# Designs tried in a protein design run: designed miniproteins, single chains, continued (4). Part 26

Each design is a single chain, and the fold is of that chain. pLDDT is the mean over its residues in the fold that is shown.

## One batch from the design tools (miniprotein)

Design m12874
Fold by ESMFold2-Fast:
Structure m12874 (fold): chain A 73 residues (1-73)
Amino acid sequence: SEEEKKKLIEELKEIGKKLLEAIKAKDEEKVKEYREKMLEIIDKLKEEGVPQEVIDKLKNELKEEVEKIQEEL
């Protein structure tokens, strides 16, 4: 379902932004919560047939943003 794939991608991006904010705030509980939610969304993206290359690009983009935030702290 294309609608489901789009919603999951949007949700992953939203959770990614919340993760970055939690890292900046040093809120360890929220960091764990958002990391768990991201893993659940990634699993659902795989189940919906989103190509692994697309998933990897989304994961790498979020990882780069996390690394930049951690360097700024």
Scores: mean pLDDT 79

Design m12875
Fold by ESMFold2-Fast:
Structure m12875 (fold): chain A 90 residues (1-90)
Amino acid sequence: MEEELARAREQYARLAAEAERALAEGDRRRAYELAREAALLEARLLARQGHLEEVRRMAEVAEREAEEAEDPLEAEAARRTAEELRRIAE
């Protein structure tokens, strides 16, 4: 478990760094895609541990973000994230 968690944290940090770099380069689509991958990685880890309620909460947050987003690209990314989080929580 600890080794798996450490690996997941490393992957999350890498995805976060890549997202930041993509955003700095003006690639908003790539930045949102990488942020989504990071969220899905966390959700899969939580689901594996039996924390499905937390994954459902993440989906609710993503759904709200999609509704409140002013950027259509961000709204689309959040909506897709919410859909996949709902599938993980099955």
Scores: mean pLDDT 80

Design m12876
Fold by ESMFold2-Fast:
Structure m12876 (fold): chain A 59 residues (1-59)
Amino acid sequence: SRTVTAVLSGFDSAEDARAAAARVPALLEAAGRTVLSARITEVAPTANGWRATVELVLA
């Protein structure tokens, strides 16, 4: 298995950033990856809007 960090940025709100981050596992599975676990580790304001960080464990 491999640990991967996905960073998503440029959102207008924390809610938008969280919603986008929550979709990452399903998008990876649609792309043919097997997601063993996923966790949103950070949601924070940035100079360019809001950012979410997702830690994933892939098969």
Scores: mean pLDDT 86

Design m12877
Fold by ESMFold2-Fast:
Structure m12877 (fold): chain A 60 residues (1-60)
Amino acid sequence: EDKMGRMLEAAIEALEAMLKEMPSPQIQKLLEETKKMLDEHKKTGINPFTGKKDENFKPL
């Protein structure tokens, strides 16, 4: 299982919930950046915080 992908998905869900309760430009920016990180991670298997390949990455 892709642990980093799951963490990024959970972060997106949390940010979307926060944005629903309290709209904020800062939260919107974090949501957009987190979605970009998840998309890149799913394509490359690279951890966006370390730049290293996730050991649990499996190609599509």
Scores: mean pLDDT 71

Design m12878
Fold by ESMFold2-Fast:
Order: structure tokens, then sequence, then C-alpha cells
Structure m12878 (fold): chain A 66 residues (1-66)
């Protein structure tokens, strides 16, 4: 029971992490100026892809108020 509960909690956190990672990859593929939203730990975040002068993609994360 305790191990099953811990796995369920871990799985839920993992799903939120996967959503953020998947969104970040999609934004990197879309290129500079692409924006998306992802939920992590019950909070909504806005992610913005920016390419710097060296061609390195960077994801900026901002918390979206509810």
Amino acid sequence: AAEAAAQARSGEIGDENLDVIRTAKALIDAGSGATGEAEFRGKRYRLTATVDANGVPTITVEEVPE
C-alpha cells in the first residue's frame, strides 16, 4: 500500500515533468520567439524560446498567475 501510494505520487509528478519537457522541445523545434504553456506542480508556466547570438536556444520560464 505505501509503495503503491509512493509510485502513484511519483507517476503524477513524472507526468507533469514530461509535459514541461515535451513543451520545451516543441518550442526549441519551433525556433526563436515561440511561446507555450505547461503545468508543473499545480502551477502554470509560460515558456518562451529564445536563440542567443551564438545560436544556442534558451527557454525562459515565467509563472502564470491563476
Scores: mean pLDDT 64

Design m12879
Fold by ESMFold2-Fast:
Structure m12879 (fold): chain A 59 residues (1-59)
Amino acid sequence: SIEEKVRKALEKLGVKLDEESFKRLVEEVESLNGDLEKQAEFLSKLTGKSVEEVKKALE
């Protein structure tokens, strides 16, 4: 599931979000429909981590 994938990625990156922010993030990532580059760029901007670190955390 996308929710579990995002939750694990955030834990690997050391980022803790409140439940509301997390739900909004999951919805945004789901809207990118499997585009790993766009998902990684979005999460990179949100978390302040590099795109490469985010990609590694996602898979």
Scores: mean pLDDT 76

Design m12880
Fold by ESMFold2-Fast:
Structure m12880 (fold): chain A 76 residues (1-76)
Amino acid sequence: MEFSVDELEVMAAYAAFTAMFGEEAGRAAARRVGKELGLSEERVERIIALVDERIAAGEDPAALHAEFRARAQALK
């Protein structure tokens, strides 16, 4: 699945804050970063849903944060 650097930054923020402070903090961080990057609210909610699917499948949010951060850096 192809993501822009901005989408990967939102995914990284969601994963990191969910791991540290729980889902509500993760969603707040993702929405803030998405707004700062000029992403629509609808696009941010789709990104959150995709990360939620991977977390529900048993993936570690800290490992997801590391993955999304590395992928974002590779595109810069």
Scores: mean pLDDT 83

Design m12881
Fold by ESMFold2-Fast:
Structure m12881 (fold): chain A 74 residues (1-74)
Amino acid sequence: SGGDQTVRYSQQGVDYLRQGDRDSALSYLEQGARHGSSNPPARVSARRGATIIRNGGDPQTAIQYGQEGARSGS
């Protein structure tokens, strides 16, 4: 489902951020934002994380939003 896919993409985005791979993290968080139509809070959190990375912001803040996206599916 779209909500489950958003959770999975958000988790992958967080894992890539922890590895220092911001480009892959951005790709996965943006996919989480697109697939979250059935889970709006998860979609919003994934989108916020993606926006932070795209703007060269704090990776730890992006990780927090990605984790919120992952948690919203539980």
Scores: mean pLDDT 76

Design m12882
Fold by ESMFold2-Fast:
Structure m12882 (fold): chain A 61 residues (1-61)
Amino acid sequence: DDVLREIGQKLWDLVQLMAETDLSPEEQAAMFEELLEEAKKLNVSEDVIKVLESMIEAVRS
């Protein structure tokens, strides 16, 4: 699934960016929320949506 691979690549790029920068929890959450919105518009699987939502909650906690 090309859509799933594209979302996976974007997620990996975000994780790398977060590892290399001192982003606030709010900035990190905003980046994951943007990816979540894109994933929802592309109708990716619910499992992927849940993973992204979990990452947003983890960043805020």
Scores: mean pLDDT 77

Design m12883
Fold by ESMFold2-Fast:
Structure m12883 (fold): chain A 76 residues (1-76)
Amino acid sequence: DEAKREAEFKKEEEKFKKILENSSSEDELRALLEKAGYDQDTIDEVLGLVKTGKKMGLSNDDMARAIAYSLMQKKG
């Protein structure tokens, strides 16, 4: 279902974009992800992607997209 996949991707992208915009540190990002109901393995992966993205000079928009893509791919 193409429409469902696209809607899910956009929803995850928007969610992570807001989380990234509302966090000023790695600890705050982790707390927001925990509050959003993500499991520890998912939180660790998101934190790893954000840490790598920041080192590469990626924007919050680019990082949110990468995170959403990664999580969507794992869910199928």
Scores: mean pLDDT 78

Design m12884
Fold by ESMFold2-Fast:
Structure m12884 (fold): chain A 87 residues (1-87)
Amino acid sequence: SHMEEVRKKAEELLESAFKALEGLAEAMRAAGVPKERQVAALEVWTAHAKRELREWMEENGMPEEVIEEYLARLDEHTARLVAEIRA
């Protein structure tokens, strides 16, 4: 169905966002960026990614409850990376 195709694309976009966050975290670690600046950068990037993902999902008719589920998964991934940085 159209919605199954939209969900598959949303999964693909979410996976790309995870890889981008991981790449940003690794690049900042390699550059010796202070931990709190790394956290702030990940949070800013995540906010921008969430806005763009929401806009795309809304444009494709995804229900609000499903949009919130996908955005929560991005927040959870960011929270894990933040915890790793602070460890």
Scores: mean pLDDT 89

Design m12885
Fold by ESMFold2-Fast:
Structure m12885 (fold): chain A 70 residues (1-70)
Amino acid sequence: SEAAERAKVLAELDRAIAEARELAAQGSLDARGVAEFLEAVKQALEDGSMSLEEAKRALRRARARLEALR
């Protein structure tokens, strides 16, 4: 269902935000920017100004950037 897919994407966003915040706490300015970006994506998905597909795309790009910072 679309509700289940939405819940899954929100959970994945929360996990990616937590990972980005952890790297930011270790001094990564790039990771801080990723965390702020993903928090904005989560808000936009929750308030309906962003589609599930747009949120998934943003999440993929952000996760690739976080992987490159490890």
Scores: mean pLDDT 87

Design m12886
Fold by ESMFold2-Fast:
Structure m12886 (fold): chain A 75 residues (1-75)
Amino acid sequence: DAAARIARLQAIADAAFAEADALLDLGIQIGLTNSDPPEWLKQMVGAGGVGSLLAIINALRDTGAKAAAEAQALA
């Protein structure tokens, strides 16, 4: 049971990190990670609206880190 739960949590962490990395790659392509991104990107991300790439990346990384920590605690 514990082994199955650990495997599931690791799979969730891996999936979350992979999705975050894919979105970060997209963000880099459009300059999202630059120190001075264009104003339209700042407005899109800074509005805090659904679909902002940076907010989604951060949420996925937080989810992945939490799942990984839970898996480690169970091991």
Scores: mean pLDDT 71

Design m12887
Fold by ESMFold2-Fast:
Structure m12887 (fold): chain A 88 residues (1-88)
Amino acid sequence: KLEELEKKLEEVIEKIRNSSTMEELQENTEKFMEVLGEILKLLAEEYGIKSLTKSNFSEKDKPVVEKLKKLLEKGSKAILEALEKIKK
């Protein structure tokens, strides 16, 4: 389930990068926030919020959390770059 949501998030990030209008950017950003919310909800239910800050994860979970952070960074950058491109 988490891996499926990560793939969806990456697909939405690519759609954000390819947004040509403010309307498309808004729609794709909303989808990004929805998928991100599902990932965060899943992580909060499985590990708890305090576990995220204390690195109280199994060895298998650490790469997933690190990948999520990179996806968040990519998404934020894609939104800002698309916004600048469209507003010109």
Scores: mean pLDDT 71

Design m12888
Fold by ESMFold2-Fast:
Structure m12888 (fold): chain A 94 residues (1-94)
Amino acid sequence: SALDELEARLAELVEEIIALLRESGLDDVAAQVEALRAEYARTGDYAAFLAGLGRLIRPHMATLERENPEVAARLRELGLEIAVLAAEIEDLRA
């Protein structure tokens, strides 16, 4: 279904975020993102998931922009795509 395709794409984008965080030495943050993904799978709470992602990643963005600007740029792109996909998934579930 269209919903299943969007959920699969969301999962792919979140996996890329986790990989980029691990590549940057942020293994603790990556583990917390995995926990948020598991909670989202359980609850379907898109707002809590998006707020949690922003809260976990935002404190590290200044350091990433200085030390690995390509990772910082990709995380911003992924964040925007995830926000759009989450809204589309929520609309289809409504």
Scores: mean pLDDT 85

Design m12889
Fold by ESMFold2-Fast:
Structure m12889 (fold): chain A 79 residues (1-79)
Amino acid sequence: SKPKLPDASEAIASFSEEQKEVIRKTVEEYIKENNLKLSEEEKEFIINTSLVLAHKLGLTENERLRTVARYVAEEYVKG
């Protein structure tokens, strides 16, 4: 079973498609830079977790969204 994120749907809906794409591209670049192999499901988990965290922190600027996405990806890889 996939982990259930509290209020994930509300958090995801609070962002534009452009903001979601910024997070997705940042996660994909992190994977590429670190020569990682992750499934699409693992990428989606990192992306959704990043959106939830950004929403909780009130972050909307692309640079801050990139910072959150890199942080979440790094924490996921560390275990």
Scores: mean pLDDT 81

Design m12890
Fold by ESMFold2-Fast:
Structure m12890 (fold): chain A 64 residues (1-64)
Amino acid sequence: SLADKARRAVYEIGEEANRRMLEAFRTSKSQEELDARIQQIRDEVAQRLREEGERLGVPVDSAL
């Protein structure tokens, strides 16, 4: 179903973001670098969620 596809996409995006945040924490050489990388991850996650929601015709929000 479309709902199942949306949930799967949200889960996968979240798992990828978590892995990237952990890597940023481990490998960043400064607090400034860490903050910038986390902000980039957050921005990319928000964009990906919007794109997947639009593609599936399902609004992506906190209830999905």
Scores: mean pLDDT 78

Design m12891
Fold by ESMFold2-Fast:
Structure m12891 (fold): chain A 104 residues (1-104)
Amino acid sequence: NIQEIKDLIDKINELIKKAVENYRKTMEELRAKYSDEEIKKMDEDYRKFLEEQLANTRALEKELEAQYKKDPSYKAQVDAARKQRNALELELVIRRHEEYLKKE
């Protein structure tokens, strides 16, 4: 039933929308409660987390590519790791650019 697939897509889109709205609301609440120094530290800690995740994903991708050369069943895992790496790289680029647009 194609309607069941459409309903699932709508639910996924609603979850993504709520996650984005929650993130924005959390950042707005943080700005009301915490000093600029505390917010800067939180932003730096999150960037460090993303950089560590990117490094881990690159290491995993390399390991999975080595396994894929020996066993084709690893292809899906390699593809997933590459997708994750691309997403993390894009997130870091966007965050770096957004810093230049902030008015203090």
Scores: mean pLDDT 70

Design m12892
Fold by ESMFold2-Fast:
Structure m12892 (fold): chain A 83 residues (1-83)
Amino acid sequence: SLEEQAEALAEKMLAGDKEALKAELEAQKKELEELAKKEKDPELKKVYAEAAEIADKLIRGVEGDAEAAKEALLRLHELGQKL
C-alpha cells in the first residue's frame, strides 16, 4: 500500500542512509509506474502516476536538486489532500 511505502521511506530517512533512501525511492517509483499501467480505475491510475512523478523528484532531491525536492513536497501535499 502507499502507507507501507511511506513507512519504508521514513525508516530509511531516519537511518540517515542517502543511498538506501534513493534505492527505496527508485524501487517505489518502478512499482507505482507498474500500478499506474495496470490500474483500470482512472482516478487511481492518476494517483499512482502522480506518486511515481513525486518519487522521481524526491530522487533528484536526494541527489542535491533543492528545486526538485521543493516541487515534490508541494505535489505530495496536494496528492495527500486528494486521498
Scores: mean pLDDT 80

Design m12893
Fold by ESMFold2-Fast:
Structure m12893 (fold): chain A 138 residues (1-138)
Amino acid sequence: MELEEKRRRLEELMRELERLAKDPSTSPTRLLEILSEIIDLAEELGDVSLLRENAELIARVIERGLNDPVEYVRLNAALNFLRIFKLDPELGEEIYRLLSEESRRILKEELERLRSIHPDKEVVDKALEMMEKIEEEE
């Protein structure tokens, strides 16, 4: 896919994510699948500007995933958060601050579980450190 096509696809997926997120009956799994493709494209483009512009929407999608009764869905939400944090730690911090207290607790539990099995332990440790600093400041 050419650079221009990747940018158009990223914009199309972000619009689809916004549309689907407005429907409370949309599966969190579907929202997280779209978000994962958005993150892949942003990484390939080396451009997180559209993700930053949609931080609130992304936070709402991650929050829906974290509060899902299915463990696999919660894990995918935590993995998507971690991928965003790796690409742009400042955006990761902004998203974390937008999460509810309950969603923050679930995210921390999922990241602590991931710490032993994730191939990039340094990014997990940095995310947990950022979360601890925010909780100490609030």
Scores: mean pLDDT 88

Design m12894
Fold by ESMFold2-Fast:
Structure m12894 (fold): chain A 96 residues (1-96)
Amino acid sequence: MSHEEILRLTALMIELVGLMVDAELAIRPRNPEEAEKLVEFGSELLRRLSQAIKTKSYEEVLELLKEEMERFVEELEKIDPDLASKIRKEIDKLLS
């Protein structure tokens, strides 16, 4: 993995974490139990990404991010379909 690839991946991860935090904050006042599940999802994802960066190629880590973000949106859709649609659109822009 090149220096440019590591920088791009780091910036992408920061943006994705920001979207996850925005979703958690939007859900928490209405459904704190589901908001806690989103936090747990984010924590597990960051742990898996930390391991993947050490052992996988840029393309493999990007594929993992796409798969995990789709899972995040699917979980969010069960709670708030309108918010999930908005977050999916932002994720698609970042992962394009």
Scores: mean pLDDT 81

Design m12895
Fold by ESMFold2-Fast:
Structure m12895 (fold): chain A 85 residues (1-85)
Amino acid sequence: ARDAELDAQRAAVEAYLAAHTDPATRAAILEAVAQLEAALRRFADAAAGDPAAEAERRALAAELAPLFARADELWEETERRRAAA
């Protein structure tokens, strides 16, 4: 299920961040995750077979790409900061 998958991914990220990051880095990554979750929720709500919803899903797919890239960037920043500490 979508919510269960998102909750599991979020829980794994939060557990890692709690063990390995400072509070400011954790907050930044959780913000990126929240933005990604909102985008995925909007995408999931698009009606299948509706031409308007299909156009919206295409637009959301393009929006998701930079959000994934942003989450990956913050994750890499967290790992670099942890290694450099």
Scores: mean pLDDT 66

Design m12896
Fold by ESMFold2-Fast:
Structure m12896 (fold): chain A 100 residues (1-100)
Amino acid sequence: GLEEAAEEGEEAAEEGAKAAAASKTIEGVQAGAAAAMAGAGASGAAYFGMGGEEAARSGEGAARAGRRAAERADTEEAREEGEEAAREGEEAAREGRAAA
């Protein structure tokens, strides 16, 4: 539910930040940062009671940004973190939808 959406959103934010830190290209850094912001948004929406729909939209944003970070990755580490952010973002979206 919402607690799970918050947890997965937080994990997506952490992995997005790691992807940004591991990237050597501006595009990789921007995509990782976008995943981190969207993951934090999903967590925030859940914690602040904005509802499962808002958490789901932010989780979907984190998943898209995480996938972009993986695609734009110039290091194996950035690719793995981007893929993880995408996976956690999808889970946050799924949990948010279940709570809506």
Scores: mean pLDDT 84

Design m12897
Fold by ESMFold2-Fast:
Structure m12897 (fold): chain A 85 residues (1-85)
Amino acid sequence: GPDIEKRIKEAEERIKEAEKKVKEAYKKTGSEELKKEGEEKLKEARELLKEFKTVPGAQRQLELYKKIEEILEELEKKIEEELKK
């Protein structure tokens, strides 16, 4: 329904913004570790979003969405920590 479509759009936009931030942080820091971990986390978030789009059931969808949010929060925190160095 509309709620699922809204969550998909919000997750897609957040992933795009995180990808941009990883690229900008890598350009500023030269951190190969940040680039590698960022790319791995973004790939994981995208795969979970694919599952979210296809899986039936509100509880299962909520669990997948929470995992996407957790991955993106961890990545955003790591980017901020690297930029403070």
Scores: mean pLDDT 83

Design m12898
Fold by ESMFold2-Fast:
Structure m12898 (fold): chain A 88 residues (1-88)
Amino acid sequence: SEEAKKYLEKALETAKIALETDSLVNQRAGVREALYFAEKALKHATGEEKENIEKAIDYLREALQARTLDEVKEGIKKAIEYLEKALE
């Protein structure tokens, strides 16, 4: 849907910005914002789009619980892969 795409684009942009930061506090703030938009997209998604968004959300939640900057970045990279798949 158009609404799902709008929120997916915001989630993807936010996740990409979060990936570029070297502060764990700022990284986690970016992950929370990306998660917010991904969850909004999920409410308007069906089928394989929904499946890809759910996988992205799982990786964003994993990133949010990570204890090191490298682990947070790994989770964000995986989330970006699934957000991009959801937009296709």
Scores: mean pLDDT 88

Design m12899
Fold by ESMFold2-Fast:
Structure m12899 (fold): chain A 86 residues (1-86)
Amino acid sequence: SEFNEIATEAIDLQVEINKTHVDILKDPSTTDEQRKEVTKLLAEGNDLFLQSLRLTREGTPEALKKARELVEKMKEILKKLKEIAK
């Protein structure tokens, strides 16, 4: 179902966001400026994740469309975190 697809993608993205965040924090080459940015990105990712799950549970076509838009924003957060992790 579309609900399960969106919810699963959001969960998988949140798991990867958390793993990438932990990897960055464990890297001794990570600067204080990068630590502040990854903390901000993690907070943004968490908010998007919780909103996307709420919208998928609502299950209306409009809510599912908004949930997909939030999942795309989560992908952008993960991309930024992976760029810092390089």
Scores: mean pLDDT 88

Design m12900
Fold by ESMFold2-Fast:
Structure m12900 (fold): chain A 109 residues (1-109)
Amino acid sequence: SAAAARAAAQAAHRAAFAEMAEVGEEAARAAGGTAVTLRTPEREAEAVAAQRSAIAASLARGEAAQIVSIEATTADPDDPGAATYRVLLLDADLRVVEELATKSVPAAA
């Protein structure tokens, strides 16, 4: 049913995000307790502002000017479309230093 397909898609997206969040938190700990941020297409400007704020805060504390970014191609768990989640390490200029993990969730069948 459509409801069952939607529920399965929501569960798959939540599981993928939880897995990527765990990878991001582990990477943040390994990088000396740096910030973990979420970047989605719907909130890109807000996410970039948060990332720049986190970098400024790290520099003010004398910490490494790096952050972990979790990038998602969709933030809507009610959309059963295909999604890609990536965990990225970014430098002070928000350039990708390393791709730590990637996970794709297929479109609901």
Scores: mean pLDDT 76

Design m12901
Fold by ESMFold2-Fast:
Structure m12901 (fold): chain A 92 residues (1-92)
Amino acid sequence: TEVEESLRFKAELEKRLAEAKERYKNNEISEEEKKKIEKAKKDVEKNTAGYWDPAKLTDIKPADTEEAKKEFELLVYEGIVAEELRKRREAE
């Protein structure tokens, strides 16, 4: 159901962001990666719909509301951080 999906999405988004932030603090990413993430956030903020990556987030699509776009931006940021952490863990 759409209501359950929306509630799960918000709850999972908040939880994943919190977890990503904690993992980020434990394994500090280089300054270059930090700047790269900041630039990606700026690009997403300017063109959220165009930045949508179906390969990564095929199950979740942002609505055209301002709140949904903001949540999508946070989700993209979390995804970038999580992917970098995963890559570093594998290289470790």
Scores: mean pLDDT 52

Design m12902
Fold by ESMFold2-Fast:
Structure m12902 (fold): chain A 87 residues (1-87)
Amino acid sequence: APEVKFEAPTVTGDSATLIFSEAGDYTLSITLTDSQGTTSPPATTEASGETYTLSNLPAGTYTVSVTAEKDGEVSETASATVTTPAG
């Protein structure tokens, strides 16, 4: 199965970098869970290569959760905590 992880377990800016176990084409499923436990609908995006940078993350306190799919195999969920100040 593919492996995906965040470069850092905490995010204080508007971007987070994902690292893949191997270079390839991936379909990412992304959810945001706020401090109240409310989870967003999944957003899907295509990623290619060994890394992918999630950009334009909203300000706030929440958890970003990502799964990566490659060749019909789905990774375990990778997560990072976002604590970007709203302003």
Scores: mean pLDDT 79

Design m12903
Fold by ESMFold2-Fast:
Structure m12903 (fold): chain A 100 residues (1-100)
Amino acid sequence: MEELLKKLEEAIEEIKSISDPEEINKIGSKIGSEVTSEIEKLYEQLSEEDKKELEEWAKKLQEEIDKNASSLNNSEKFIKLLEAYKEILEKLKELLEKQK
């Protein structure tokens, strides 16, 4: 969890310093695959009630991203996607800690 959050933060900072769309996509695809794999693994450990809470929360986050998407360039959209993954991981951590 901690190492993955750090990798996400580093990827976001790296993308902000890059102007090449191909390099941005390459960085994002790499970190995105690692994050989605970990999210899926952690999601399976949640109770049915916590899964529903996470799904409702993630749906609201996605709606907020989509609402603002038309005003963002491609790199900004990618940064927002990685920020959303970070928020999902933090929410998963909170839900899992409550189960202990």
Scores: mean pLDDT 75

Design m12904
Fold by ESMFold2-Fast:
Structure m12904 (fold): chain A 108 residues (1-108)
Amino acid sequence: GRAALIAALQRAIAATQALLADLDRRDTLSAAEAIARLQRVRALLMEALKEAEDLEVILRLIGLILSLIGTEIDLSRLTDGREALALTRAALRETLAALQEILAKLEA
């Protein structure tokens, strides 16, 4: 239901914000560490997807999950920890913005 979806989105937002705050204190990130962080966010998006009933919200969450999977594949090919950090921060910032937009529309 709507309340469970809102709670799941708030949980995903809080986790993404905490990960971004951690990354802001780092100069490098291994590909394995980057992938693990994206997998954590993706798991929370999958929990939100289970609660979604509106097709628009379902499609937006699926799009975010697929985008994170694509970034995980790109990260698996990187050897530069600075590049891995930059790519992970960009992916998490885009995910955060999208989640905040979805939540705002549900709370309106």
Scores: mean pLDDT 90

Design m12905
Fold by ESMFold2-Fast:
Structure m12905 (fold): chain A 68 residues (1-68)
Amino acid sequence: AVTVEELVERIKEFLSKIPRIESYSIERDGDVITVTFKVKETGEVYTFEIDVSDPESIEEFVLKLAEI
């Protein structure tokens, strides 16, 4: 099982590898991680709530990142 700490580190690693992301922030409240990032070219801001107990929330986040 992925811990919340491991998931946060993986998210940071993944976001840092995407050159189209200008900035990001990560907030944690228990098992819920709120990830906000800004796309450099468009200025669009995306916010995702990832629940470590809900694998589908992780999949939705990964799929959105693949669109950037």
Scores: mean pLDDT 78

Design m12906
Fold by ESMFold2-Fast:
Structure m12906 (fold): chain A 85 residues (1-85)
Amino acid sequence: AEEKLKELIEKAREEGREDLAEVLERIAKEFGPETAVKVYELLEEGRYDKAMMLAVAEGLAQGKPDVGNEIAKDIARVAEGKPLS
């Protein structure tokens, strides 16, 4: 999971998707690398709603609902092609 996440973050940066790389780093820090990889997979599949719901659910499960909600908002911005705030 951790080595896979590093590959995905590097790929995102090489593709000019710095916003995505930053979101993946934050998810890994807050929820762990496995959750970050799952979010990437859902975004790659175009399942943006599921990616946002996963962030919210993981935030609740880990006692960090505010963090989960913030990450879900950042995922929505990445999905719309908007830069992170």
Scores: mean pLDDT 81

Design m12907
Fold by ESMFold2-Fast:
Structure m12907 (fold): chain A 101 residues (1-101)
Amino acid sequence: SEVEKFEEMFDRIRKLMDETLERMKTLSAEEANQLLLETLDRMIQIAEETGGEFGAEVKKMLEREKEEIKKNPVKSVVEAEMRLGSLETSLAALLVTLKKE
């Protein structure tokens, strides 16, 4: 089902976010920015592999976030964590929307 496809994609993305947060613990702000951009690229690949309507929507959301980070780089690891948390909230909102169909 579309719900199962989205949940599988979200689980893959969430696991990548958790791994990224762990890696950030020892990094400078500049290194955290670089890792955040790398992580967004990996998430975009996951969304593209998933395909379909929600894969396309998630990819668009991730690409928008990547451009925003390039324009306004994070100044601390805490800010990077906040950005990932905000993104997770947006993805969860898409899942709620899918479940209403």
Scores: mean pLDDT 82

